# Ledger of designs, part 48: designed miniproteins, single chains, continued (4)

Each design is a single chain, and the fold is of that chain. pLDDT is the mean over its residues in the fold that is shown.

## One batch from the design tools (miniprotein)

Design m13760
Fold by ESMFold2-Fast:
Structure m13760 (fold): chain A 87 residues (1-87)
Amino acid sequence: SIEEKLKELEEEIKELEKKIKELDEEIKRLEEEIKRLEEELKKNPTEEIKKELIEKEIELSLKRMERAILLLEKKNLEKKKEELLKE
């Protein structure tokens, strides 16, 4: 039934919203950690701190891409829900 399909889409959208919110918190923590590493690097420029900073910047970029993909998935599900409501 259309009602069952709508429920499934609403549940999937809610799961994506939860994942996006979790990624927002992870991104925030990584940004704060990167800022701390940048300040530490200014005071003590070691290859170890430089390596950790690069690794965290890569991790942040990957998390931002993951978030963008989830936002696109959410938009596609919302469009599918809208199309079902027009039937």
Scores: mean pLDDT 88

Design m13761
Fold by ESMFold2-Fast:
Formats: structure tokens, sequence, C-alpha cells
Structure m13761 (fold): chain A 91 residues (1-91)
């Protein structure tokens, strides 16, 4: 279930980054992170946990960059948590 939690947090971090975005770059990165979170959740529903974790990690890394651009502390923490959970799921 670590892959599911990582994907969910990547989606939340991406959406929060879009909400708090101050630049077009932050919006685009937030959208990309959120879409990767959705893709990861889709992979979880298909039982593809390794693929879900890889997609969630990639999305969370993009959402982290979006959060940094926006100064969004909450989004940064959610993205970091998603990366940690995705890395644990891939062990």
Amino acid sequence: NLAEEAARLALEAGLLAVKNAKTREAINKGIAGALSGIGGLFDVELGRYEEAAKTAKSGAEVALEAGKLSGDKEGIELARKAIELAEEALK
C-alpha cells in the first residue's frame, strides 16, 4: 500500500502546487505532478505496484519543484513524503 499512499500524496502535492502557484512554470509542474499521481493510482487499481511507485516518485519530484517555485511549505512536505514512500515501495 506504500505505492498507493505515494501516488495519493503526489496528486495532493501537485494540486496544492497549482493552487499556490505564482508562475506559469509552477502551474505546469504542479499539473504534471498531479497527473502522475493519478497515473500511479490507476496503476494501483491494476495491481501494478512497482509501476505505480515509479510514476508516483517521478510526479512527486516534479511537484516538489513546483512547491519550491511557489514557496509552498505544505506542498513541499507532501511531495517529500510521497518521494520517501515511493522509494520504500521500490525496495
Scores: mean pLDDT 88

Design m13762
Fold by ESMFold2-Fast:
Structure m13762 (fold): chain A 66 residues (1-66)
Amino acid sequence: IEKKIEELKKLKEEAKKLGDQEAVDIVERALSLAEASLKAGDIETAIENLELGIREATERIKKKKE
């Protein structure tokens, strides 16, 4: 979980450098949903939200760099 959170934080910094607010929003949403799920004891949903956020942010940033 911590590794996935750290990866999302790095993606957020990359998105900020690219000026891509949509990618920043994707990361922030994923982190917020994962935190809410963890507080509710739903670890599986938390992991899924982190993985979805990483995937979506990575694909968006990749497109911007091209």
Scores: mean pLDDT 78

Design m13763
Fold by ESMFold2-Fast:
Structure m13763 (fold): chain A 71 residues (1-71)
Amino acid sequence: APSAEELEAEIIDSLSAMIYSVALLDPSLSPEQAEELRRLVEEARRAAAAGDVEAARRALERLKALVQASE
């Protein structure tokens, strides 16, 4: 069975992908914000794949902040 850390990383990856998908439907995002969003999603996914839950969590928090700032 996957470890608790691996499961948390998978959850972070899934949440990051969900936030990205929802944000892509928001026409108020600037091109710069859209590029930053994609970069942060890629960072979170890479960290999650590496099992670096803390790095993935930090990337997810920055992703959430960017989405909130675009509203």
Scores: mean pLDDT 69

Design m13764
Fold by ESMFold2-Fast:
Structure m13764 (fold): chain A 67 residues (1-67)
Amino acid sequence: MVEKARELIRKAEEALAKGDYEKAEKLLSQAVEYATEAYNAGDTRAAREILEEVRRLKAKIEEGKAS
């Protein structure tokens, strides 16, 4: 689950770099689901790191949309 969440974050960063905000948002939402499952399975440190990364990328998407 953690590896899948990290893969989704990488794809979200690629989508964001291309200006595809809708795709980036969908990928980040999926990463949150996998991170939540990992947290519930006991991978709390990795899950928290992933959720912080998602928060930063979501802020970047909002800035891109507002600019």
Scores: mean pLDDT 82

Design m13765
Fold by ESMFold2-Fast:
Structure m13765 (fold): chain A 60 residues (1-60)
Amino acid sequence: AKDEAELLAQFHIETKPSKEALRNYLKTLSEETLKELIKIAKERKDEELAKIAEEVLKEK
């Protein structure tokens, strides 16, 4: 949901988890949450998060 997507975007900015760990976590999220996360990441210009989330969304 939107609140979870915002929290995740903030978490990525502050903690910078590994790409693999982030990708594995994003795979557990719903398609709706991933779409919201991509939108937030693009608005914040977090291109790394946006790319990983888009990649995971395409795999669903």
Scores: mean pLDDT 73

Design m13766
Fold by ESMFold2-Fast:
Structure m13766 (fold): chain A 110 residues (1-110)
Amino acid sequence: VEELRAAADEALRRLDTLYNEVKEQIKKASVEEAKKLAREFLDEVDRIMQELAARLPPEVQETLQLTLDHLRRVAEKRIEEAKSVEEIIALLDGLFNAVRQLLAWAVEEA
């Protein structure tokens, strides 16, 4: 339990650092550049979450993967539909909050 919590805390720390860096780049970007940066952030979220998933029981891994796939599909659609940098930032703020909640759930179920 403690090792899994430590791994989840490290994953959140990495995601928080990465998101803060990407968010600052997005603030300076055009809408099209911001969309590209947002998609690259989605790829990094998947990578970090997959690393954590390897530590989880198979049943929890399956639910985590299905939820991540759903969140990614929704995020990709909303990124395509976004008309401003502010919309992209709001979308990523919501996604980051959802990922934090998903990590908390996975640790509790493990």
Scores: mean pLDDT 84

Design m13767
Fold by ESMFold2-Fast:
Structure m13767 (fold): chain A 88 residues (1-88)
Amino acid sequence: MVSDEEILRATAILTLAVLKVSLERNYDTPEAKELSKLLSDALDAINAGDYDTAIELVKQALEIAKKMGDEETVSLLERAIEILEQIK
């Protein structure tokens, strides 16, 4: 069976990847492009095992999402941060 850490890691990856795809489909704004890039960089950091960098990148994405007024994106990013902090 997969470890609890692997389940949390997979959940964080899926959350960020699905959110990135959703943003790319629904938005054409500079803010959405910056947010999508931060999510890509965060996914790369998770893949490298650098959870501290991933958390900081997701926090930057969260601030952009708050400025956009996208409450669903804000909620998903806050959840991703909680999951990544548990893996630490």
Scores: mean pLDDT 83

Design m13768
Fold by ESMFold2-Fast:
Structure m13768 (fold): chain A 58 residues (1-58)
Amino acid sequence: KEEEIKRLLEEQIEKSVKGISLAVELTFNPEDEEARKELEKVAEEVEEIDKKLRELLK
């Protein structure tokens, strides 16, 4: 359980960094639909990790 929590936290950090990178890309290319869709997907993945972390921390 502790190792799973650590792994999920590391994955959440990694996804957050990717999200920031995509947001910066969209600032320079706002019409980039692929970057927008990928950012939406990353945001969804971060929410799923947060739910899993909340479940494990109970």
Scores: mean pLDDT 80

Design m13769
Fold by ESMFold2-Fast:
Structure m13769 (fold): chain A 57 residues (1-57)
Amino acid sequence: MDEKFLEEAKKKLEEVKKTMSKEEFELTGEALIYAASLAGEELKKKVEEIVKEIKEE
């Protein structure tokens, strides 16, 4: 389940990056990393990596 969540989150982040400003995407990324941190350290790290990859493209 967590892996499917991460895959969906990555797809959603790619879509929202295309439709929103860099500032909006940055806030969205921060919110997702924060939410993941509440679920656990491993999930936080994975979400952080996904956000970083998409942001740096």
Scores: mean pLDDT 74

Design m13770
Fold by ESMFold2-Fast:
Structure m13770 (fold): chain A 59 residues (1-59)
Amino acid sequence: MLEELEAEVDRLLAEDASVKELVDLIHRIHDASASDARYQELRARLGRALARKLKVAPE
């Protein structure tokens, strides 16, 4: 499951996915595990991409 989500993150980032697609994947990762550091890092990667796409500070 983690490897599957990681591949999906890499795909969306490579394809310059829409805000909706990034948000939807963030929710799927959160639903899979809120507490695992590896899943938190995947959500952080998507969050940074989302922030960049929205032209806001990443943190």
Scores: mean pLDDT 76

Design m13771
Fold by ESMFold2-Fast:
Structure m13771 (fold): chain A 60 residues (1-60)
Amino acid sequence: GIPLSPEELEAAVRLLLEAGVISEEQARRILAEARSTEELAKIAGISVETARLIVELARR
């Protein structure tokens, strides 16, 4: 798959924080460690399908 850009990752993290899906600690960890949608999903505790939708929203 196409890797996540830093901008897409930051926007996805913002959406997840605003929705109350992740904590600030999870957000920091995602920004430091996640480089793919699958890694984002794992740290956030959501499905890969949900993470893909959030990343697509972040691109728009």
Scores: mean pLDDT 81

Design m13772
Fold by ESMFold2-Fast:
Structure m13772 (fold): chain A 73 residues (1-73)
Amino acid sequence: SPRERAEAARAAGLGAHPDVPLTPEQRKLIAEEIAKDPSLREDPRRMRYLAQAAHPDILDPANAHLRVPLPEP
């Protein structure tokens, strides 16, 4: 699933560059996390981390050029 692929990337310490446009899958995962913890919307640093950590295709070799180390949450 997109969530499992994003979790695998996070476990590898990798996320999407902040300039990469959000995919529909990222927006869905972000919305799900906000539904679990609405306080995330009030913290720009945590929201930035969540967005970068939510990319499902970051481990795809074709997307290696989009990879950055995950920022501190």
Scores: mean pLDDT 79

Design m13773
Fold by ESMFold2-Fast:
Structure m13773 (fold): chain A 99 residues (1-99)
Amino acid sequence: MEEVKKLLEEVRDKAIEAANAASRGDLETMKKLFEEGIKLAREAIEKAKTLPNKDEAESVIRGAEAVRKLLEEAKNETDPLTAEIYASLAAMVASVMLK
């Protein structure tokens, strides 16, 4: 669980940084941060599959998959405001999972 939490903290931080890049109109930095966040979310999903409690593992996998999907939607956005919204939602979901 500690390893999964650490990956989710990194995903949250990347999503926040991406939202800040989007608010500045820096689409190149934003897309790079989304790609890094997607990679970390996928790593969190793989680590979650090894958790001994199946219900806990399934909950974490669903949350991390939701974050990954939001970041992938954000990466494909051409409108910075829409990308910022998706990034902020991803950061919020990751933050809720860290409780």
Scores: mean pLDDT 81

Design m13774
Fold by ESMFold2-Fast:
Structure m13774 (fold): chain A 70 residues (1-70)
Amino acid sequence: DALRQMLFDSGFTMGPTDPEFDEALENGINEVIQRGLSLDEEALEKVLKKVREVAERQAAIGREASREIA
């Protein structure tokens, strides 16, 4: 999984329970941009999309968990 390897090599670690997760996510994205740009722009776009989708999914899970069913 090249995309995951790039993220972890950038210091990105998935841990949505950590208050520093969003900071790590942004730093991971920035580092992937730096490294990905030297590899492939299309791969970079896929990495950014995947990372954002994962972050949004984690946020959505939190919102749904907070939703009260009448």
Scores: mean pLDDT 55

Design m13775
Fold by ESMFold2-Fast:
Structure m13775 (fold): chain A 64 residues (1-64)
Amino acid sequence: GMSEKEKLIEEIETVGVRLVLLGADPEEVSRKAREAIELVEQGKLEEARKILEEMKRELERLEA
């Protein structure tokens, strides 16, 4: 099974791809995704989750 870090990175990447497909700025999405992944790698899971939640909120707005 995937570790908590691996699961979180996979979700960040999945949400990032979906945002770009729905017309979000690829450079902005890449910056946010990289920041979140770096936080995961540093063990700062709560900070990474906050960025992921912001990305998910943007995704919900674009899907509406």
Scores: mean pLDDT 86

Design m13776
Fold by ESMFold2-Fast:
Structure m13776 (fold): chain A 87 residues (1-87)
Amino acid sequence: SAEELIELSQKVLEKDPNNAEAYAALGYAYLELGKYDEAIEYAKKALELDPNNARAWEVLARAYEKKGEYEKAEEYRKKAKELEEKE
């Protein structure tokens, strides 16, 4: 569940506060809960730590799509796809 993913990710961050994947997972969990602004904040934090985190770009794409920012959503989805296709 989204709540379990939040708890797991927070425990990871207690041991490793610079874990980009844990922030990306928080972004995804908040996206599932319909909390799009929080999803964007966590995804941006993940990308500050690792700009190649495909999950974080996908979270940004979906969150901006839900907010009606379609041009940003398309740009971020393209970045996520490029990273996913890079072996």
Scores: mean pLDDT 87

Design m13777
Fold by ESMFold2-Fast:
Structure m13777 (fold): chain A 66 residues (1-66)
Amino acid sequence: AAREKAAQLIVKGTNALLEGNYEEAVKYFEEALKLDPSNRAAWQLLAEAYDKLGETEKAEEYRKKA
């Protein structure tokens, strides 16, 4: 199901974030949110990944969706 696939993408994104692969983390979280845009935790994680990339303005935008 879409929510299950989104959950798997969040796990992959979180692993990428922990490894310092911030661009990869962004891609996984964006894919997860396309499948389940109601997942507030995924919006927070996407914002964190953008903060790590120095994209502070984008991070604040996505944090507001969480």
Scores: mean pLDDT 84

Design m13778
Fold by ESMFold2-Fast:
Structure m13778 (fold): chain A 61 residues (1-61)
Amino acid sequence: MREEKLKEATELIRELVAAGESLAQAANKAAKKLVDEGVSNEEAAEITAEAVRAVRAALAA
């Protein structure tokens, strides 16, 4: 449910950043994908923010 959407967003952001996109570009694409899947704009923003934090932490390691 929410955890699956968070995992999906995190994986997508990680993939896009690895391909050379900025965190902001990757986050926008992940949020849009979640909304397209039926997640509310507010929930998609929250999940995407959490995913960005996770990816940023991994990149800073």
Scores: mean pLDDT 81

Design m13779
Fold by ESMFold2-Fast:
Structure m13779 (fold): chain A 96 residues (1-96)
Amino acid sequence: MERLLRLESDLALAEILLAVVELTLETNKDKLSEEEIKEIRELLERARELLEEARRLLEEARRTGSEELLRRAEELIRRALETAKEAGDKLDEALK
């Protein structure tokens, strides 16, 4: 059960990272092109969708004790973090 708590913590951290990138984008959108804003928003939306699916899998895993659902949620959280980092990296590059 420690794994479930770790994944819930990782999910929360990923949601915080996503929120920070979204806030940074909104506060700096006047310095970015429409194309750059669109690309970053598409990455942020993808990361959010992955985190929403991961949350559902964690809720199901909590009810059923399914190791397979925990493994799937872990993969989705990892992919969401990678996607959010890509969005952050693109934002940092665009602001240079």
Scores: mean pLDDT 86

Design m13780
Fold by ESMFold2-Fast:
Structure m13780 (fold): chain A 66 residues (1-66)
Amino acid sequence: SEKDTQKRLAIGLFAQSEIARANGDDKLAEEHRRRAEELLEKAGVSPEEREELRRQGEAIAAANLA
């Protein structure tokens, strides 16, 4: 449950990173991406799963930016 919550938070942060980048806020985009990566690494999520969660966040951002 806690790990699932952390994964969902990371997906949200990856999505926020992409939205910030689309709005021209590169500093905020990097901050959100870094926080998501640190959260998942600390939670012990594998590199393969971290990449999948990043892609999920990107997909959510793409849907919301359309």
Scores: mean pLDDT 85

Design m13781
Fold by ESMFold2-Fast:
Structure m13781 (fold): chain A 73 residues (1-73)
Amino acid sequence: LEKGVELAKQRKLEEAKEEFEKAIEEDPNDAEAWANLSMVLYVLGEIEEAKEYGKKARELDPNAEPRVRVAMP
């Protein structure tokens, strides 16, 4: 998870996506990983996929928020 957040801060969004996907494989109930992946996908322009994964994060934890902070389009 932390590696993905650091990569996203460096704007290495594809690598950040891969790290968050790995975090989800290790723990599919990690709402924060789903939220961070959703944010990265949104920035990459994958809007529908981002919405789906954001919804998954909320289903696991209604208070889940991504630690990745980027300006959205």
Scores: mean pLDDT 75

Design m13782
Fold by ESMFold2-Fast:
Structure m13782 (fold): chain A 60 residues (1-60)
Amino acid sequence: YLEEGKKAFERGEYEKAIELFQKALLSDPNNEEAWKLLVEALRKMGREEQAADVERYLKS
């Protein structure tokens, strides 16, 4: 899932990347790379409030 999400992100398929990163996190919620990539994909989609909420959750 993580590798497929990265490839989708590189191709500008941000909706698909978000879904794949979420699936990666469902399997391994301690995967810091997947959380960071999810935040980036959300920002690319213009969902800045959702991205900021996820980032604040991780820092709290």
Scores: mean pLDDT 77

Design m13783
Fold by ESMFold2-Fast:
Structure m13783 (fold): chain A 83 residues (1-83)
Amino acid sequence: MKAEELGRKGILLGESAIGLGYIYIGVGNILEKKGLTEEAEELKKKGEELIRIGKEALELGKKALETGDVELAEEAIRLGGEA
C-alpha cells in the first residue's frame, strides 16, 4: 500500500531531522564553550527547529501508517525533506 510505504519514509525523514537537530545543539554547546556565543545561539536555534519539524513529520508519518491516508504520508515526507 503506497500510504504505508510513504508513511514509513516520512517517519525515517522525521527521525533523521530530529537526530540532526540534536547534533546541531551539541555543536552549538561546543561553540558556546569556545566563546562563539552568537554562532552557538544560531546553531542551537536551527537544531531546535529541526527537532520540532522532525517530530511533526514523525507524527504525520505514524498517522498515515495507522489510517492509510496518502495525503498525511505526503505531508510527512514534505516536512521531513525540508529538514
Scores: mean pLDDT 83

Design m13785
Fold by ESMFold2-Fast:
Structure m13785 (fold): chain A 71 residues (1-71)
Amino acid sequence: DEHLQKGIELFEQGRYEEAVEEFEKAIEEDPNNAKAWAYLGYALFKLGRVDEGMKYLEKALELDPNLKLPK
């Protein structure tokens, strides 16, 4: 997914608000993309939006309990 890849690039650059927008687009295209849900959660953690981040990380793990998450 191009939006997922773009979101990851933005996340790695510390551009977390823009990364959230790209991850939301990735989820709009594929709601079963566990990696997009996980990265959305992590980007929200970086923005201090911990409750929302936890919710989306839980969704990611429900979709793929063996998902390898970034450190």
Scores: mean pLDDT 82

Design m13786
Fold by ESMFold2-Fast:
Formats: C-alpha cells, sequence, structure tokens
Structure m13786 (fold): chain A 58 residues (1-58)
C-alpha cells in the first residue's frame, strides 16, 4: 500500500511540475524566451518524478 501511494504521489508531482513550468512561461511572456530550456526541463522533471516512484517501490 505504501509503495502504491508513493508511486501515485511521485507521478502526480512530476505531472504538476510540467504544468507549473508552462504556467510560469505564460505569466511572464517576456521571460518565456529566456526560459525556453525550462519548458523542456519541466518534461524531464516529470519523467524523473515517475522514475523516483520506481525507486521508492524498490
Amino acid sequence: DEGIKLGEEAAEAGRKAGAEALGLAGQHESVRNARQGDLEGAKKNAEAGLKAAEEAGK
């Protein structure tokens, strides 16, 4: 049960991290160009969150 909940939590956190990065870019259009890499990094953070869930289940 703990493993399942940790997996769900990590997956949700990763997903929210991606959405949050897009939100930041939307709030600051002038910063969007400078944070272009952050938008791509958000996706990597989401994938890292899912990977953390795997390790937690181990």
Scores: mean pLDDT 54

Design m13787
Fold by ESMFold2-Fast:
Structure m13787 (fold): chain A 56 residues (1-56)
Amino acid sequence: ADEKEVEKLVERLAELASKVTGRDFEELLELAKRAAKDGLSPEELKEAIKELEKLL
């Protein structure tokens, strides 16, 4: 439930960050997973995704 939602948000964040920055998706996915584990909330992940979508 909660864990699956976080995984989906982390994957989406890494995908968008890869498109915006040109960095490797796998590298950004690892960084996003660490950020979520370090206390980034699902709401903050959704906000970050929305901001990156504005840049595309």
Scores: mean pLDDT 79

Design m13788
Fold by ESMFold2-Fast:
Structure m13788 (fold): chain A 78 residues (1-78)
Amino acid sequence: SKEVKAAEIVAEAARRIREVESPEAADRASNLMGSALGYFKEGDVEKALEKLEEAAKVVNEEGAKIVREAKKKIEELA
């Protein structure tokens, strides 16, 4: 299902962010990406993409690239 694929995209992004970010920044980004997944499951794609963009803003450039790649995949999946 699209919901399962969205969860896999978010989980992989969260895993990759843990490798390139401080624990505090990784936790903040993961919480925002989790919120994005929640909105996606409710059918609110616009809010999901907003939360992913917020996640990109709380991490460094490498983390932001990972989040924006996930955002593109979620947008294409919707």
Scores: mean pLDDT 88

Design m13790
Fold by ESMFold2-Fast:
Structure m13790 (fold): chain A 57 residues (1-57)
Amino acid sequence: EVEEIAKKIRELLEKKEYELAVDAAEGAVKKYPDSKELKELLREALKKLGKYEKAEK
């Protein structure tokens, strides 16, 4: 379900597993393309990944 998938993505973001969070969110949006929540989580994960890459460089 969308809510369970969203929870897993948020958990990955909390663990700072940004690459995994993006991958999971992309897969989720593919399965549920009309889910605004999943699209917003994908955008959030991409923002976090971009900031993480700059900080860890």
Scores: mean pLDDT 76

Design m13791
Fold by ESMFold2-Fast:
Structure m13791 (fold): chain A 83 residues (1-83)
Amino acid sequence: MLSEEEIEELKKKAEEYEKKGEEAEKKGDLDKAIEYYEKAAELYYKIAKEAPEHEEKEEFIKKAIEAEIKAGLLRIEQGVSKL
């Protein structure tokens, strides 16, 4: 189980990746934007999994899903997936 300090460190790192993803997206660097959003999602899921009794667990899961959706939409925009 993660300490509250470890949770805060991982949360900050995930938030940094979200911001880097947004910056890369605004610059048109879709590959980097996808990478950063996927890294943010991975960290949020890690916090939720390793802190199952945490008050913000549901928020961490929501943020992870939101980051995954952003990465998925950018992959579609990039033309990696066909519908």
Scores: mean pLDDT 81

Design m13792
Fold by ESMFold2-Fast:
Structure m13792 (fold): chain A 112 residues (1-112)
Amino acid sequence: VPKDSALAIFANTAPLEWLLEKLKDPDVERRLTAIAFLGLKGDERAIEPLLEVLENDPSPEARRAAAEAIGQIGSERAVEPLKEIRENSKDPEVRENAELALKLLEEKGIEV
């Protein structure tokens, strides 16, 4: 999804609760859009729902997008859950996504 200024403005006006509902949409494209908007919105209340997507979404693209959105939000609240996922997940792709999110958080100056 392109991250232009118009998309960022739209994400900022979309209700958090509406975007969180869309994370459960059966359409993967709608989930991907909601994930991207949650990342742009930067509301740390999205961290726990996005961690759930990162671990459990049936789409590999949605799991990666959740990792990127968590990194984009830049909340210290995500660090400990991501470390737990990286160390304990049985899925190597989920572990790689947790590591990606941790690297993005470190790039934002958050202690990892």
Scores: mean pLDDT 82

Design m13793
Fold by ESMFold2-Fast:
Structure m13793 (fold): chain A 108 residues (1-108)
Amino acid sequence: SEDLKLLEKAEKYVLEAMDEIGASPLERMLVRLAFERLKKDIEEGKKIEPVTDEELAALSPRLREIYDKAVELIKKESTDPEEQKKLEEYVRRILVEADRLLRELFAS
């Protein structure tokens, strides 16, 4: 599946971004859980909807920092604008899902 390959490549950029900014064990766990959930959805044939700008703007500060760094790495390493756009969409989905998991963990 092309979608699965793009998700795996997007995760690689998120992991590289997390290494560069010194992400916490909790942040790494949330990203891993988000990736596993999205991978299952793709394998089950579910359509992954695009992240809205409002959802992206609502990210916790550390997840936004990871997003910004992952996008920077994608633009530096990929020369294809269409691939960059698709990878950025999957990075958005991983981090928005990680943020949902973070909110569930700290639900008051």
Scores: mean pLDDT 84

Design m13794
Fold by ESMFold2-Fast:
Structure m13794 (fold): chain A 61 residues (1-61)
Amino acid sequence: SEEKIKEYKEKVDRLVETKSPLEFQEEMARLYKELKAEGVPDEDIFKILKHGNEKLNEKLA
């Protein structure tokens, strides 16, 4: 659901603020596996991971 996607994006925002870039990438890999195991649609997983990549790029700029 949109609410679930929003919750995961908020979790990703917290991770980018609190983790190093390497730790953040490790958390994103773990999150991908978790979302696949939960049966989240690939399109929604892509949205969450894209958001994470965009936030990491903003932090590194």
Scores: mean pLDDT 82

Design m13795
Fold by ESMFold2-Fast:
Structure m13795 (fold): chain A 82 residues (1-82)
Amino acid sequence: MMSAEEAIKKAEEAVEKAEEALRAGDYEAAIEAGREGVRYAMEALKTAETIEEITRAIGLALRGIGLAYEAALRAGKAPPPA
């Protein structure tokens, strides 16, 4: 399995890709990239050995979820938050 640091880096790259796709109006790509960010963040949590790594991974997972959800809302695929 990849290291926590490597997984965090890949999660950051996926989150950046999701942000770019969302700004471009490519909601399908934004959803996919957001999900990819969550996936790498979860991998980082499995191998994280420090509080800093855990905190960064959790932050990236939440950001990835938020971007995917926003893209899904704009695409008409998800209900708005209550």
Scores: mean pLDDT 81

Design m13796
Fold by ESMFold2-Fast:
Structure m13796 (fold): chain A 71 residues (1-71)
Amino acid sequence: SAEELLERAEELILKAEETGDIKLAEEAKRLAVEALRQSETLELILRAIGLILRAIGEQFELGLKQGKKPS
């Protein structure tokens, strides 16, 4: 369901924020986009959009850290 996809996307974003793994943020964005496609209520649509934007922001931040300051 859309709710299950949103819950998984949120878990992946939290893990991306904790681990710095950009691939987790990419997967979270993918799941949130799929949830948006399956969303039939305004609440689910808004949650999906919020998670998509959060995932994009995390991908951008992690990408900058990896591109400008390699460990």
Scores: mean pLDDT 79

